# Designs tried in a protein design run: designed miniproteins, single chains, continued (2). Part 109

Each design is a single chain, and the fold is of that chain. pLDDT is the mean over its residues in the fold that is shown.

## One batch from the design tools (miniprotein)

Design m7799
Fold by ESMFold2-Fast:
Structure m7799 (fold): chain A 82 residues (1-82)
Amino acid sequence: MTVLSEEEQEQVIARVEALVAAIRAWAQRQKAPADALARLDRLAAEIARLIEQYRAGRISFDEFVERVTALLEEMGAILASL
């Protein structure tokens, strides 16, 4: 089994943060409806909370990836509806 190093886990987190920021910036540039922007902001806040819980050792990396993937899928569904 391939186990990610701590450095590789932090790289995954950094990429997630960059992706969330890019999604929000793109939606704002497209002048997405205020309700869509509010939903994206809520999902971004939930992802930030998961990152903090992972860094605090309160959730495993596997649980972090599972939960973040679900939130990113919700963000993608919002973008597809624009």
Scores: mean pLDDT 84

Design m7800
Fold by ESMFold2-Fast:
Structure m7800 (fold): chain A 74 residues (1-74)
Amino acid sequence: MKVEVVSAKLSKKDGVYIITITLSDGTVLTASGKTLAEAIKNLIKKLDALPKEKRSSAAGSFAGAVLRLANDAS
């Protein structure tokens, strides 16, 4: 099974950063934190909780999406 990131969104509410990642299989990962770095760490924890096969196939596109969000938030 191959999954990859098809959508990545960054939003901010009440001083909290919220990241939403949508995978090609319809899986949605949402994580939040008081800083962008904290939100990214919480998002990585959610990715790590996925089955190994899904996590492995998504890892490359996920890393690219996270780097892009970090650059866009600067």
Scores: mean pLDDT 79

Design m7801
Fold by ESMFold2-Fast:
Structure m7801 (fold): chain A 81 residues (1-81)
Amino acid sequence: MERLERARENLLAALAQASRAERRVLLGVLKHEVETDPRLSPEAKAEIVALLDEAEASEDPAELQRLVDRALGVYEEEMLR
C-alpha cells in the first residue's frame, strides 16, 4: 500500500510541475499500466482509463489533477479488494 500511495503522490507532484507534453506522456504510461494490469477487472480498467482520458482532454490544471487523483483512488481501491 505504501508503494501505491508514494506512486500516487509522485505522479500528482510530477503532473503539477510538468509541461502539457510531459503530462500526456505520464498519463499515457499510467493508462498502459492500468490496461495491462491483470488484477484489475475490465470494468475498473474502463473506468480508470475514461478518467485519465478526461484528464488529458482537460485544459484546466486543477481539473486534470482532480481527475487523475480520482483515477488513482479507483485503482488503489481495486488493488485493496
Scores: mean pLDDT 73

Design m7802
Fold by ESMFold2-Fast:
Structure m7802 (fold): chain A 67 residues (1-67)
Amino acid sequence: SAMEKEREEIRKRVEELAAEVERHAAEYSAQTLVAVQEAMRAVEDESAWKVAEEALEIAEREIRRDR
């Protein structure tokens, strides 16, 4: 279904951001690291996909701010 594809895309993007901040941790603020951790936690809750989508948007915004 479309929702299953959207949730999988959100999960994949969160995993990509987590890998990025792990590789370049020294280049990111503590706030960015926390935002990525919150997105990772949100993705684990299958019933809360909207929360995961919002957390991903926050994490992407924080990463862009630190660059």
Scores: mean pLDDT 79

Design m7803
Fold by ESMFold2-Fast:
Structure m7803 (fold): chain A 90 residues (1-90)
Amino acid sequence: ERERVDAKSAALRAEMQKLLDEALAVSPEGGVAAAGVFDEETKKELQEEAIAATEKAEGEEAGKRLAELIERMEEVHEEQRKLDEEVREK
């Protein structure tokens, strides 16, 4: 159980780092979109601004790519929350 949880946690952190690196490669704004330090409303506003800025600077395809990376990062956060909930319940 412990080893399984640790392995999943490590894999999720590695995937988040990979997604963050890819977002930063698309645009410097990508790091802001992944920050997660702000409240939910501010985070969403920053993500939308980062996508719009990337579209303006790098083109529509780059903006779509950043949006996809943000969606994948949110999936990783959701998996982390599920893992934390599983540990709390057990």
Scores: mean pLDDT 69

Design m7804
Fold by ESMFold2-Fast:
Structure m7804 (fold): chain A 68 residues (1-68)
Amino acid sequence: SVEEMVEEFRAALDEAIAAGASEEELLARASALHHEFVSKIKDPEKLKELEDRMVGLVIEALDRLAAA
């Protein structure tokens, strides 16, 4: 489900930040998960919902990284 994918994405970004990932490494991990999730979703409306939520999570993660 979109909800499960969002939670997996959030957990992956949180793990990257906790491990001291750079902005480049965090964005690379986000991109890899995006490609994986897009391959699993056939519904354009669900894909848009997922992408909108993922963008928000990346912005939040980058803000947290910059504040550290």
Scores: mean pLDDT 84

Design m7805
Fold by ESMFold2-Fast:
Structure m7805 (fold): chain A 82 residues (1-82)
Amino acid sequence: SAEREAKLAELRAVLARTQALLAQYLAETDPQRKRALLQEAIGLLREARALAEELRPDMDPEAVDAFLAQIEETIAYLESLL
């Protein structure tokens, strides 16, 4: 459906933006800006988690659970850097 396609596109966009922020984080030397970039990336990963849960009925449950586990592990790691 158009709704499902829109949600998948949104998820891909959120993940791409997260990758861009993490690349900026690795290049950044100012501690305050690094912290802000990490916080924004964590926020985007939480959005990706919510979108993946909304897509669950239209996807393989095991694949969704594996993806969510990976996101949760990534969030925990990034939070440990704050």
Scores: mean pLDDT 88

Design m7806
Fold by ESMFold2-Fast:
Formats: structure tokens, C-alpha cells, sequence
Structure m7806 (fold): chain A 82 residues (1-82)
């Protein structure tokens, strides 16, 4: 899981920085929001189909809390790049 979240953070921050440099702020935010809506859905599906991968006492809430941290980092990168 840690490698998965590290990769998701790197990808989200890189995307946010690119969006912040290339798009108007409102459009960049909308695209980042769409990206995270999809990521939360994909992660929820992964948990549902592979519950054994998350047998680490963190539960679903712990996974989504880490995604929320990644989103906050990406939003900060978006703001810094604009």
C-alpha cells in the first residue's frame, strides 16, 4: 500500500502542477477534482474486489484518509504552479 500511495501522490502532484501552469485556475481545479473523483471510485472498487490486500488494520477509512492527504498535496501544487 505505501508504494501505491507514494506513486498516486507523485502522479497527482505532477498532474496538478501541469494543470496549474497550462490552464485557467477554474478549469485546472475542475480537471483535478474530476481526477480525484475517479481515483476515489477506482480505489473503492479495488478495496471491494481485493479485500485481502488491505488486511493491515487500516480499514477503508485509513485508505481514504491517505487519498485525502494526497488530494491536499495536489491542491497545494496546483496553487503553487498557477
Amino acid sequence: LDAYFAQQRADAVALAAELGRTLPPAEARARLDAYFAQLFQDTGNLLTNNPHLFDTNVGNQGVFDRLAEIRAAAEAALDAAA
Scores: mean pLDDT 76

Design m7807
Fold by ESMFold2-Fast:
Structure m7807 (fold): chain A 70 residues (1-70)
Amino acid sequence: VTEALSRARDAASSIDPGLTRMVDSAYNAVLAGRLDLAAETLDSMAKSLEKTHPEAARILRESAEEIRRA
């Protein structure tokens, strides 16, 4: 879970430092035991980036799936 969030944050920061705020929200959801909410946040980010940054979107989607499996 922590590694998935770390990869998601790195992908977000490579595009726009402002996007790391959304990943931080997912991290807070994990700390609160809200894994579904954390995964949903990362999936939402992936959808918004799919056309412009497909590789970052793939990393975010993979991270969301990894969090759901935890």
Scores: mean pLDDT 80

Design m7808
Fold by ESMFold2-Fast:
Structure m7808 (fold): chain A 92 residues (1-92)
Amino acid sequence: MELALEGVRALLLGKLEEAERLAEQLRPVLEEEYGLDTSSWTPAQILQAALGLSFLKEQEEKGLNLEEQEKAEQELLAKMKPIFEKLVEEAK
């Protein structure tokens, strides 16, 4: 989660080289641990996926009930929505 969050912040600040470096560090984690094919993914997509999966893993390890998990997911989506919108604008 920390590396993915730092990478997303780097993208928002226009630090593309740092964001790409962090995305490449997370690519093998997504491919090896989660079995995802990231070969066509952008750095922004890798960072977003890594952040989301790390958050879900943390919630699972905490043994949260369904209501607590749904609330945590909604809070994460609310935080990620403006970041994702900014990344889409930068990709244009």
Scores: mean pLDDT 70

Design m7809
Fold by ESMFold2-Fast:
Structure m7809 (fold): chain A 95 residues (1-95)
Amino acid sequence: SMAEERALEAERDFLEGKIKMEEAIDAAVAAWVARYGADAAQQALVREIMELQVRGHELKKELARTPDPERRAKLQAEIEKLEARHKALVAELEA
């Protein structure tokens, strides 16, 4: 059916999007290293910062589409935890 075909296309697009996102993060880390220089620890820090930014966007999109109060509370708690870690990593990178 057309619905089954669309579901398979959506799954493929999701997987391709994930690969493209990982490649974009790799390219962004490499560009940051080339511009500023970075040891292995700093490279890992920059990568985690970028991964948290992407995850934060995904969670905020999910929250915007979620009417269930219990699920909203769980998503908000995860977003707050992620934002706290992001701020800590940015502060460590700036030190």
Scores: mean pLDDT 78

Design m7810
Fold by ESMFold2-Fast:
Structure m7810 (fold): chain A 58 residues (1-58)
Amino acid sequence: VTLSDELSRFGSRGQEEIDRLRKEGDKNPEKRDELLKKADQLGRDTGIKGNRLIDEIK
């Protein structure tokens, strides 16, 4: 496997996490800050994909 393949797999999971976090944020706006912290943590683990997650749930 290549780094690109690994990032693609993480990106697929990240996209599903984005959908999940957005859904949760819509239902619980008061948890938005907590969701952003979770996205930041995920971003540190996945790198590039994390910044995209943060942008999508802002």
Scores: mean pLDDT 60

Design m7811
Fold by ESMFold2-Fast:
Structure m7811 (fold): chain A 104 residues (1-104)
Amino acid sequence: APLSEEEKLAEALGRVEALLSEMAQRLRAAKSEEEARKVVEEFLAGVKEILSTLSPEIREEVIEHLLRMLRGLETWFRETVKDEEWKEFLVKLIEEARREIEEL
């Protein structure tokens, strides 16, 4: 049977949550600003691919959920990253990614 709209939304949410979790782990392991930027670029490409397969209504719900999760990640970096320059860089990088997603 074809997936219901609720099932499609749940599947899409699970996929973007997995991408965000992978990005967060890779950012924690990143040793340079260049590596961190590549991690976020790959995350954004994956998000755009997922969103391109969804109806407009499901896309809007997924985007709103992603924006909330990205704000949570920004807060987590502000609270947990000890190096102030690296903290500022990571927070700004996630804020820029959030702005790009808002424009989708």
Scores: mean pLDDT 87

Design m7812
Fold by ESMFold2-Fast:
Structure m7812 (fold): chain A 86 residues (1-86)
Amino acid sequence: ALAAARETVERMRELVLGLLEAQLAGDQERKAELEAEAARLAPAYETEADPAAVAAAERELSARLLEALRERMTAEELERALALLA
């Protein structure tokens, strides 16, 4: 059943984008909520996700994240934000 795998991949993509936006906004409460949600979803993502769908979603997510970050941040600010997420 690919429906559960697709739903998990899509939900994880939404959580990653939300986490990044919360971090950039300095919203620590929202960041904590989304991190908890991602941690709860991570086992399902790792066990149920279709590798091909995951790879496609990761490529799309990376492109969207880079576009959003470049629009809102300088190269220095981007490097600093990524360091804080590590």
Scores: mean pLDDT 64

Design m7813
Fold by ESMFold2-Fast:
Structure m7813 (fold): chain A 98 residues (1-98)
Amino acid sequence: HHMEERLRRLAEGLKQAIDELNREFAARAPEVTSEEDLRRILEEMHRRFLEKARQLGLPDEVIARLEALTPEEVFRRLSEARYLYDRGAKPEEVLAAL
């Protein structure tokens, strides 16, 4: 099933991208001394995730939706997708969290 394989690869790639962003955020946590610093880092992470999402081949409509959201809302949805992946949810359900 080509469609199932494609969705599985997208969900796996998404999980890896989220793990990478979480590691980067943790490494940059000492830089946060103000709300301005936090906002700047979140905006940078949001831009980097959108670039990664395009590289992974997420649908254009999903990318457009995420681009229109605030960084905080995007990261909330990424956390939900990561949680669903860890719980063994179907690839379609993981991607639907976005």
Scores: mean pLDDT 84

Design m7814
Fold by ESMFold2-Fast:
Structure m7814 (fold): chain A 81 residues (1-81)
Amino acid sequence: MSLQEVLESIRDEAVRLAEETVAEMKKLADDPNASLEEIRQAYIRGVAATMLLAAAGEPDLARRVLKEIDELYQKAVEKIK
């Protein structure tokens, strides 16, 4: 496997993880039964995905995804009472 193939694979995987995390965070924000631990675990995964996106050469996308998951995290946490 060439270095370029590895870098492309990492970028594609980072994008996929970011998309999955946004979808999961949206689900958790709308789920009245979501636990604080579950929300925190999803947020940590999202942060890791944005770090991979930045490292893979997508810093602008990483910033947008991080902002979206941060907003979703705050919304999800606010509904916990």
Scores: mean pLDDT 81

Design m7815
Fold by ESMFold2-Fast:
Structure m7815 (fold): chain A 63 residues (1-63)
Amino acid sequence: SQSLDALVTMIKERLSKEFLQAFLLEQGVSQDNAQLLSEELQELIELGEEEKAIARAKVFFSN
């Protein structure tokens, strides 16, 4: 998925929650899900848990 590939790049570049949330909204994700996922991904990025952030993004886009 192009959306997933772009999100993985954003995670690797350590973009802020605000950028991740805006991207998810542009992809048609609901406001609640975009807020929750962007917050979770930001926390994982800040903890250095890049592989977990990528895995979480993959699971989200597989549903």
Scores: mean pLDDT 86

Design m7816
Fold by ESMFold2-Fast:
Structure m7816 (fold): chain A 81 residues (1-81)
Amino acid sequence: SAAEDIERAVELVRELAAKRYGEEEAERIAEEVRARLEAAAASLPPEAAEQFAKGALAAAQGDLERAEELFAKARELHEAA
């Protein structure tokens, strides 16, 4: 689901940020990223939100090419709605 993919993306961001900035700053960054991803997904129809969330997870995993493909699908679904 979109919510599950957002949670996985946020957890990866938190882990990477903790290694660079420490746990306190990583938690702050993770909560800001969560709020932004949730707000973006909430502004989209469900099918577009699903693709957007998968794209965010792919980006957090370092797969930027896959993220771009998924974000393009999200835009197409949003325009079709």
Scores: mean pLDDT 86

Design m7817
Fold by ESMFold2-Fast:
Structure m7817 (fold): chain A 86 residues (1-86)
Amino acid sequence: MEKELAANVAKGAGDEAVRAAAELNPEVTPEVRALTEKAVEYAREGNLEKAREYFERAADAAKDEELRRRILELAREAYREMEELL
């Protein structure tokens, strides 16, 4: 039950991350986009540990400080919502 709830929360966070990445389209390199998309896929699967790894990799690949901060904020929001369900 907890795993199923975490997967639903990760799925919602994943949809928000995809929308945010699309809105940042002019500032997002193809590398950052690919890493963010993988993070979102893992989040939708409920694999929050791998989702975190890929969000951090996307942030590291981001040359713009504001984009990096935004990616890290999205990762934090996803994990915060999971904690509230535990």
Scores: mean pLDDT 63

Design m7818
Fold by ESMFold2-Fast:
Structure m7818 (fold): chain A 74 residues (1-74)
Amino acid sequence: MRKRIVTSSTDPEELAKKAKEALEKEGADEVTLIAQGVDEKGLQAIKEELEKKGLEVVDERLVGSTATLVAKKK
């Protein structure tokens, strides 16, 4: 099952925590994170925090200030 999280938060640690909780508590196989107000540096920071939490980023996209990442357990 794939879970989608949409947020206006640009805090990479908060986003990574939400993704990990969705995968562990909700039983999702992968999570799509949509973050608004993010630049390229913010996208990389989110990716690094996800990997730090033991998640693998399998897809990423940045369109304007909207970042979309797909993460799963390693």
Scores: mean pLDDT 76

Design m7819
Fold by ESMFold2-Fast:
Structure m7819 (fold): chain A 79 residues (1-79)
Amino acid sequence: SMDASVQLARLLVEQSALQFAIEHPHAYSPAEQQALVDLAEQTVDDTLAFARKNNFEVDRVEKLAEETRNLIAELRKVI
């Protein structure tokens, strides 16, 4: 559905934000990096819940969630 596509797009936006923070460690304070992690974790949980509830692109969303969690783990090493 269109709503599911919007949720998926949001997850991709959070991935881009995490990648930027990892590549530009001086662009954000530790508190700002923690806020990025918290938002990304919430977005992963919300997107997975939405995909499973609506049986929409579940396999793709689970893969993107795993990729996002790997980026979160990488950023957590420097917080």
Scores: mean pLDDT 84

Design m7820
Fold by ESMFold2-Fast:
Structure m7820 (fold): chain A 89 residues (1-89)
Amino acid sequence: AAEERLIAAATETAVSRGEDEAAAREAAEAFVARLRATGAAPAVLEETLAVLAEAIEATKDAKTAEEEQAALAKYEERLLALLERIHAA
């Protein structure tokens, strides 16, 4: 679910920018595989994937770089806390 959501969000964003859909999907899948390879607890991985998907979806609606930064800032603290838990694993 969270993994599929992240891959979908990343792929849709790439396609909207004129990038190759297959290449974008492969890159997103490779990223998810690397994240899972860290050995972090499944619950932490699923939450990290869900938060990343939400962040990508939030930036998709941004009209300016300032709006994009504001959207990302909402997820920054939560993502940093999740990344610390992944790093500790």
Scores: mean pLDDT 76

Design m7821
Fold by ESMFold2-Fast:
Structure m7821 (fold): chain A 72 residues (1-72)
Amino acid sequence: MTPEDILRILEENRENAEHPLAMRFSMLLAEAELRGVKVKITKDAEGKVVVEAEDKEIREELEKLIKEAAAR
């Protein structure tokens, strides 16, 4: 399973309360929007998912969540 697949699964399951990681992902994106922080999720040259955000806290939380999802 690639990081891109994991992000897609998180997005698809964010509407289901039974998936805690998807809920946390949606909450982090909502927090970023409320703060006016622009978040972009892209792939680097290695195909690894990269989170781009001006807010260090939002970026680190999203990166940690993606790593946790990849480990499950």
Scores: mean pLDDT 67

Design m7822
Fold by ESMFold2-Fast:
Structure m7822 (fold): chain A 96 residues (1-96)
Amino acid sequence: SDAEQQAKVEALLERLREFVERLLAEAEAAVASKPSPEELQAFIQELLLRFGDEVLALVQEVKALNPSPALLQQFSAEVSKLRDEFLARLAELLEA
């Protein structure tokens, strides 16, 4: 049903939000350890790769639901918002 598809998409978005909070906690811990600039850069690149991999996995799960175009658009908009929030918060941690 449409309601079941909506609920599954919302659960996947919540999974992405929880994943972002985990990555930010790892980034905060890494910055607090005062690594070299090279070590910090390598770690941030790994976090960005992990974020991208999770988004790709979630996109495949959403597509498997055969969602409406409206539900796909909602999912894409929320992923973009979460990405922008993640990058902004990550940048703030790196400026600290």
Scores: mean pLDDT 88

Design m7823
Fold by ESMFold2-Fast:
Structure m7823 (fold): chain A 66 residues (1-66)
Amino acid sequence: SAAAEARRARLERQARGFAELLSQLRGLTPEQIRALSVAELARLAQEIDGTSEATAREIARIVRAM
């Protein structure tokens, strides 16, 4: 559906922004970011963005797939 595609696009933009923030705040390379587990990425997303655990896990999975 158009709504599902729009939601996916928003999460992908959020995931890219989060990866950039990790690089800036923690000095991590793209390879190091992708090496983090979904649980570690979700924890960091919750700490940095204050997002829900469910949304943080979705962002983490997208980052891992990049």
Scores: mean pLDDT 81

Design m7824
Fold by ESMFold2-Fast:
Structure m7824 (fold): chain A 75 residues (1-75)
Amino acid sequence: MAAFERGLELLRQGRYAEALALLLPLVGTLDPETEARVYYALGVAHRALGRDEDADAAFRRALELDPDFEETRAL
């Protein structure tokens, strides 16, 4: 998924707002396991921007979509 990979790269570069803009449109278009990874990336971006409540919501949604996340260690 080129868009998801680019979103992660933007997070690494500190371009959090750009990462959010790229990742948000992917929500609801992917399989649950991949969508969980997108939500984790959204959580990381929100946390970096100081949006703790939005970050917590995103991380919770990721775990609801993929409860095995801790085994995959996706993010």
Scores: mean pLDDT 75

Design m7825
Fold by ESMFold2-Fast:
Structure m7825 (fold): chain A 81 residues (1-81)
Amino acid sequence: AAAAKARAQASIAEAKAHAEEAAKAYEAGDVKTGRQHSLEATSHGFTALSFGVEAGDDALVKQVTDTIKEGNKLVDEAEKK
């Protein structure tokens, strides 16, 4: 339980970092780098969700899903530029 929670939190941090780097790359017109970081953010987001579910913590699962939604919105808005 404690290990799953720690793993979820670490993966949340990685998902956020990659989503931010993807948005910066897309805003700069670097589609290749933006796509790579977007894929990494998605991968870490689903890893965080898996560990959040394993931890059985509804609040943590909500934090993970909110993080995934915020990252997707950030990347989508940047890609449209």
Scores: mean pLDDT 82

Design m7826
Fold by ESMFold2-Fast:
Structure m7826 (fold): chain A 61 residues (1-61)
Amino acid sequence: MDEETLENLKYGLRVVARRLGLPDEEIERILKEIKNVQDAIDKLRELGAPLAAEDVAAVRA
């Protein structure tokens, strides 16, 4: 049942990465490395968006 939460986190990660100026090819590569909710949260924090990670994680599945 974490599928909806994971998709929401991937969407948020894509938005953040685009805002940071990453090319679509790099964004798709990053998204393919995300296997679960924790990976997505860790990647958002790594990109310097801890608030965005908390906001996206707050979306109710």
Scores: mean pLDDT 68

Design m7827
Fold by ESMFold2-Fast:
Structure m7827 (fold): chain A 77 residues (1-77)
Amino acid sequence: SSMLEEARRLAEEAVELANEAEKKYPNNIDAQMGAGVAHLSAGVAFWLISKGKGEEALKVAKMGLESAKKALKGEPL
């Protein structure tokens, strides 16, 4: 299913960007919190993918990616 594939791709991207944000801003609490939320959301998305919940996984993956992008800018959630 295209939604499961897209959710996996976005969740993986969220993890990659969250890792970059953590390294770029090790002492920025907003970036660290945003990266943490992105990791948690990606984990939930992967779990939903394992259950065949493509639509729900896609929504959660998108939320994780948004959090990761804000973290990478050093912005609060």
Scores: mean pLDDT 90

Design m7828
Fold by ESMFold2-Fast:
Structure m7828 (fold): chain A 81 residues (1-81)
Amino acid sequence: SELEKEIEKRIEELKKNLEYVKQTAADGIAAVQADPSLSPEEKAARIAAYQATVDAMEKNLPLAEKNIREYLERKKKLEEK
């Protein structure tokens, strides 16, 4: 159905955004590791923060997908006479 196609498209966009965040975190971790101005403790803390952000987004992905589906299904019902 058109509704299912729109749901799938928005979920794919959400997944692409997560991949972008993962790549940004990987680049950030590499930059932190290469930075001679940071202490080992500061490097560990910043790397842990990047990893925690990615983990939180991955853990919350099923809820975000559910919210997208419920929103679009509700919107479709409101548009039907």
Scores: mean pLDDT 84

Design m7829
Fold by ESMFold2-Fast:
Structure m7829 (fold): chain A 65 residues (1-65)
Amino acid sequence: MKKELIMMEAEMGMLRMAGEDVSVDTVGDTIHITYDSKSEKAGKAAEKLKEAAEKLGYKVEVTKT
């Protein structure tokens, strides 16, 4: 569990650095990931974050714009 939390924080940090149109917001136990659909790299990173967060028991909402 702690390993995946550290990995998720690192991935979120990388995602924000790589794409200015990528936003991650946490509301309660729900993680909202928004990314620009024209950025395929951001989309792939968002998908990995969603899977990791869901394995940790968080609810994840992914929005592509």
Scores: mean pLDDT 66

Design m7830
Fold by ESMFold2-Fast:
Structure m7830 (fold): chain A 81 residues (1-81)
Amino acid sequence: MEFSEEVLKLAEELLTNPEKIPQKLLDAMDLLVEGLSIDRRMAALIVAEVYLEDPEKFLKLSLNQIKGRVIDKAYELNPPV
């Protein structure tokens, strides 16, 4: 799957400079890694894509709403084939 330059750049920041990233994005990434055993690089890409669809809305969502969205995107991008 081809990701946009902004998604790839944000995913890199999530992995290399987490101190620059809002905690909600890091919490969402940790949920995918620890809860669903998703690879950390793939989790960063999923979280970056969900966030960049509507950054303002994402930051207003509760953690439970964020969890639902990133889990749905994870299954969309990495379906059990």
Scores: mean pLDDT 77

Design m7831
Fold by ESMFold2-Fast:
Structure m7831 (fold): chain A 85 residues (1-85)
Amino acid sequence: SMDAEINQALRDLGGAAHRAALENPEIRGELLKLLGEIQDALMEGDYKKALESARKLKELAREAGHEETVQAADKLIELLQQKLK
């Protein structure tokens, strides 16, 4: 189901973001805050807020050069956009 795919994409993003936070202490606090915002928004069923926070997290990861987190965020963004159609 779409919800199962979103949950898997969130787990993949969480793993990537935690690795990014270990490698990049300078963005750690903001990265984990944005990840928490995505988790909270999805728990509340607020796909628009989840999408906004996921886009911010992707941009932060892109600025830091953490390609794994950018790719994981892109997958979640794609699924969230599809859910909102």
Scores: mean pLDDT 90

Design m7832
Fold by ESMFold2-Fast:
Structure m7832 (fold): chain A 63 residues (1-63)
Amino acid sequence: MEIEELVEEGEKLAKQGKYAEAARKYDLAEGLAGIMYALGMIDEEFLEELRRKREEAEAKAAA
């Protein structure tokens, strides 16, 4: 639920061209997802998807 909100905020920021801010939201979501993955609450594929979104946003912010 909290991760879903962070992803949605990140997507909205990315659509506005605010890639550095979007990357920050995805970074927070990835951190929470890592904890939830350790607890068996989410799968590794979802965690990797969040990491990919963060990396893509960081790359666009650097360009």
Scores: mean pLDDT 80

Design m7833
Fold by ESMFold2-Fast:
Structure m7833 (fold): chain A 84 residues (1-84)
Amino acid sequence: AEAYYKQALSLAREAGDKEGEADALGGLGLVYKNQGKYDEAKSAYQQAIDILESLPEKTEEILSKIRDYEVELGVLDIKVAVEK
């Protein structure tokens, strides 16, 4: 899964596909979260949000993706707080 999303990220970057780049980063965030790599997961989700927010046209789907990634960041913040 991690290798797949890293390949997808590289391909999206080569193609200039910003939405695909954000999708790959969102997938990496989920993979890192499932591995307990919370700092890497937060970084990946934040990068995905930043890319989607940089798009000139924000469809309902893009706004939904931003919201989903923001929810994932909130969950990670709670996990970090509980692991004190």
Scores: mean pLDDT 78

Design m7834
Fold by ESMFold2-Fast:
Structure m7834 (fold): chain A 63 residues (1-63)
Amino acid sequence: SSVAEKIKAVDSRIESYDIAIDSSLQMMQQNPEIDRQRMQQSIAVVQQYKEEAIRQKEELERQ
């Protein structure tokens, strides 16, 4: 269904955000020269995008 296709697209977006967060956390652990404060701010922004995507998925699942 069209709804199932939309859910799949949102799931792909959530997965991309998780990969980005994990990569950023790994970089912070591996590179002490990284500005940790800026990286943590970037992670927080991506986490907000992920939360919005999760809400969109929940709305689609109610249809």
Scores: mean pLDDT 86

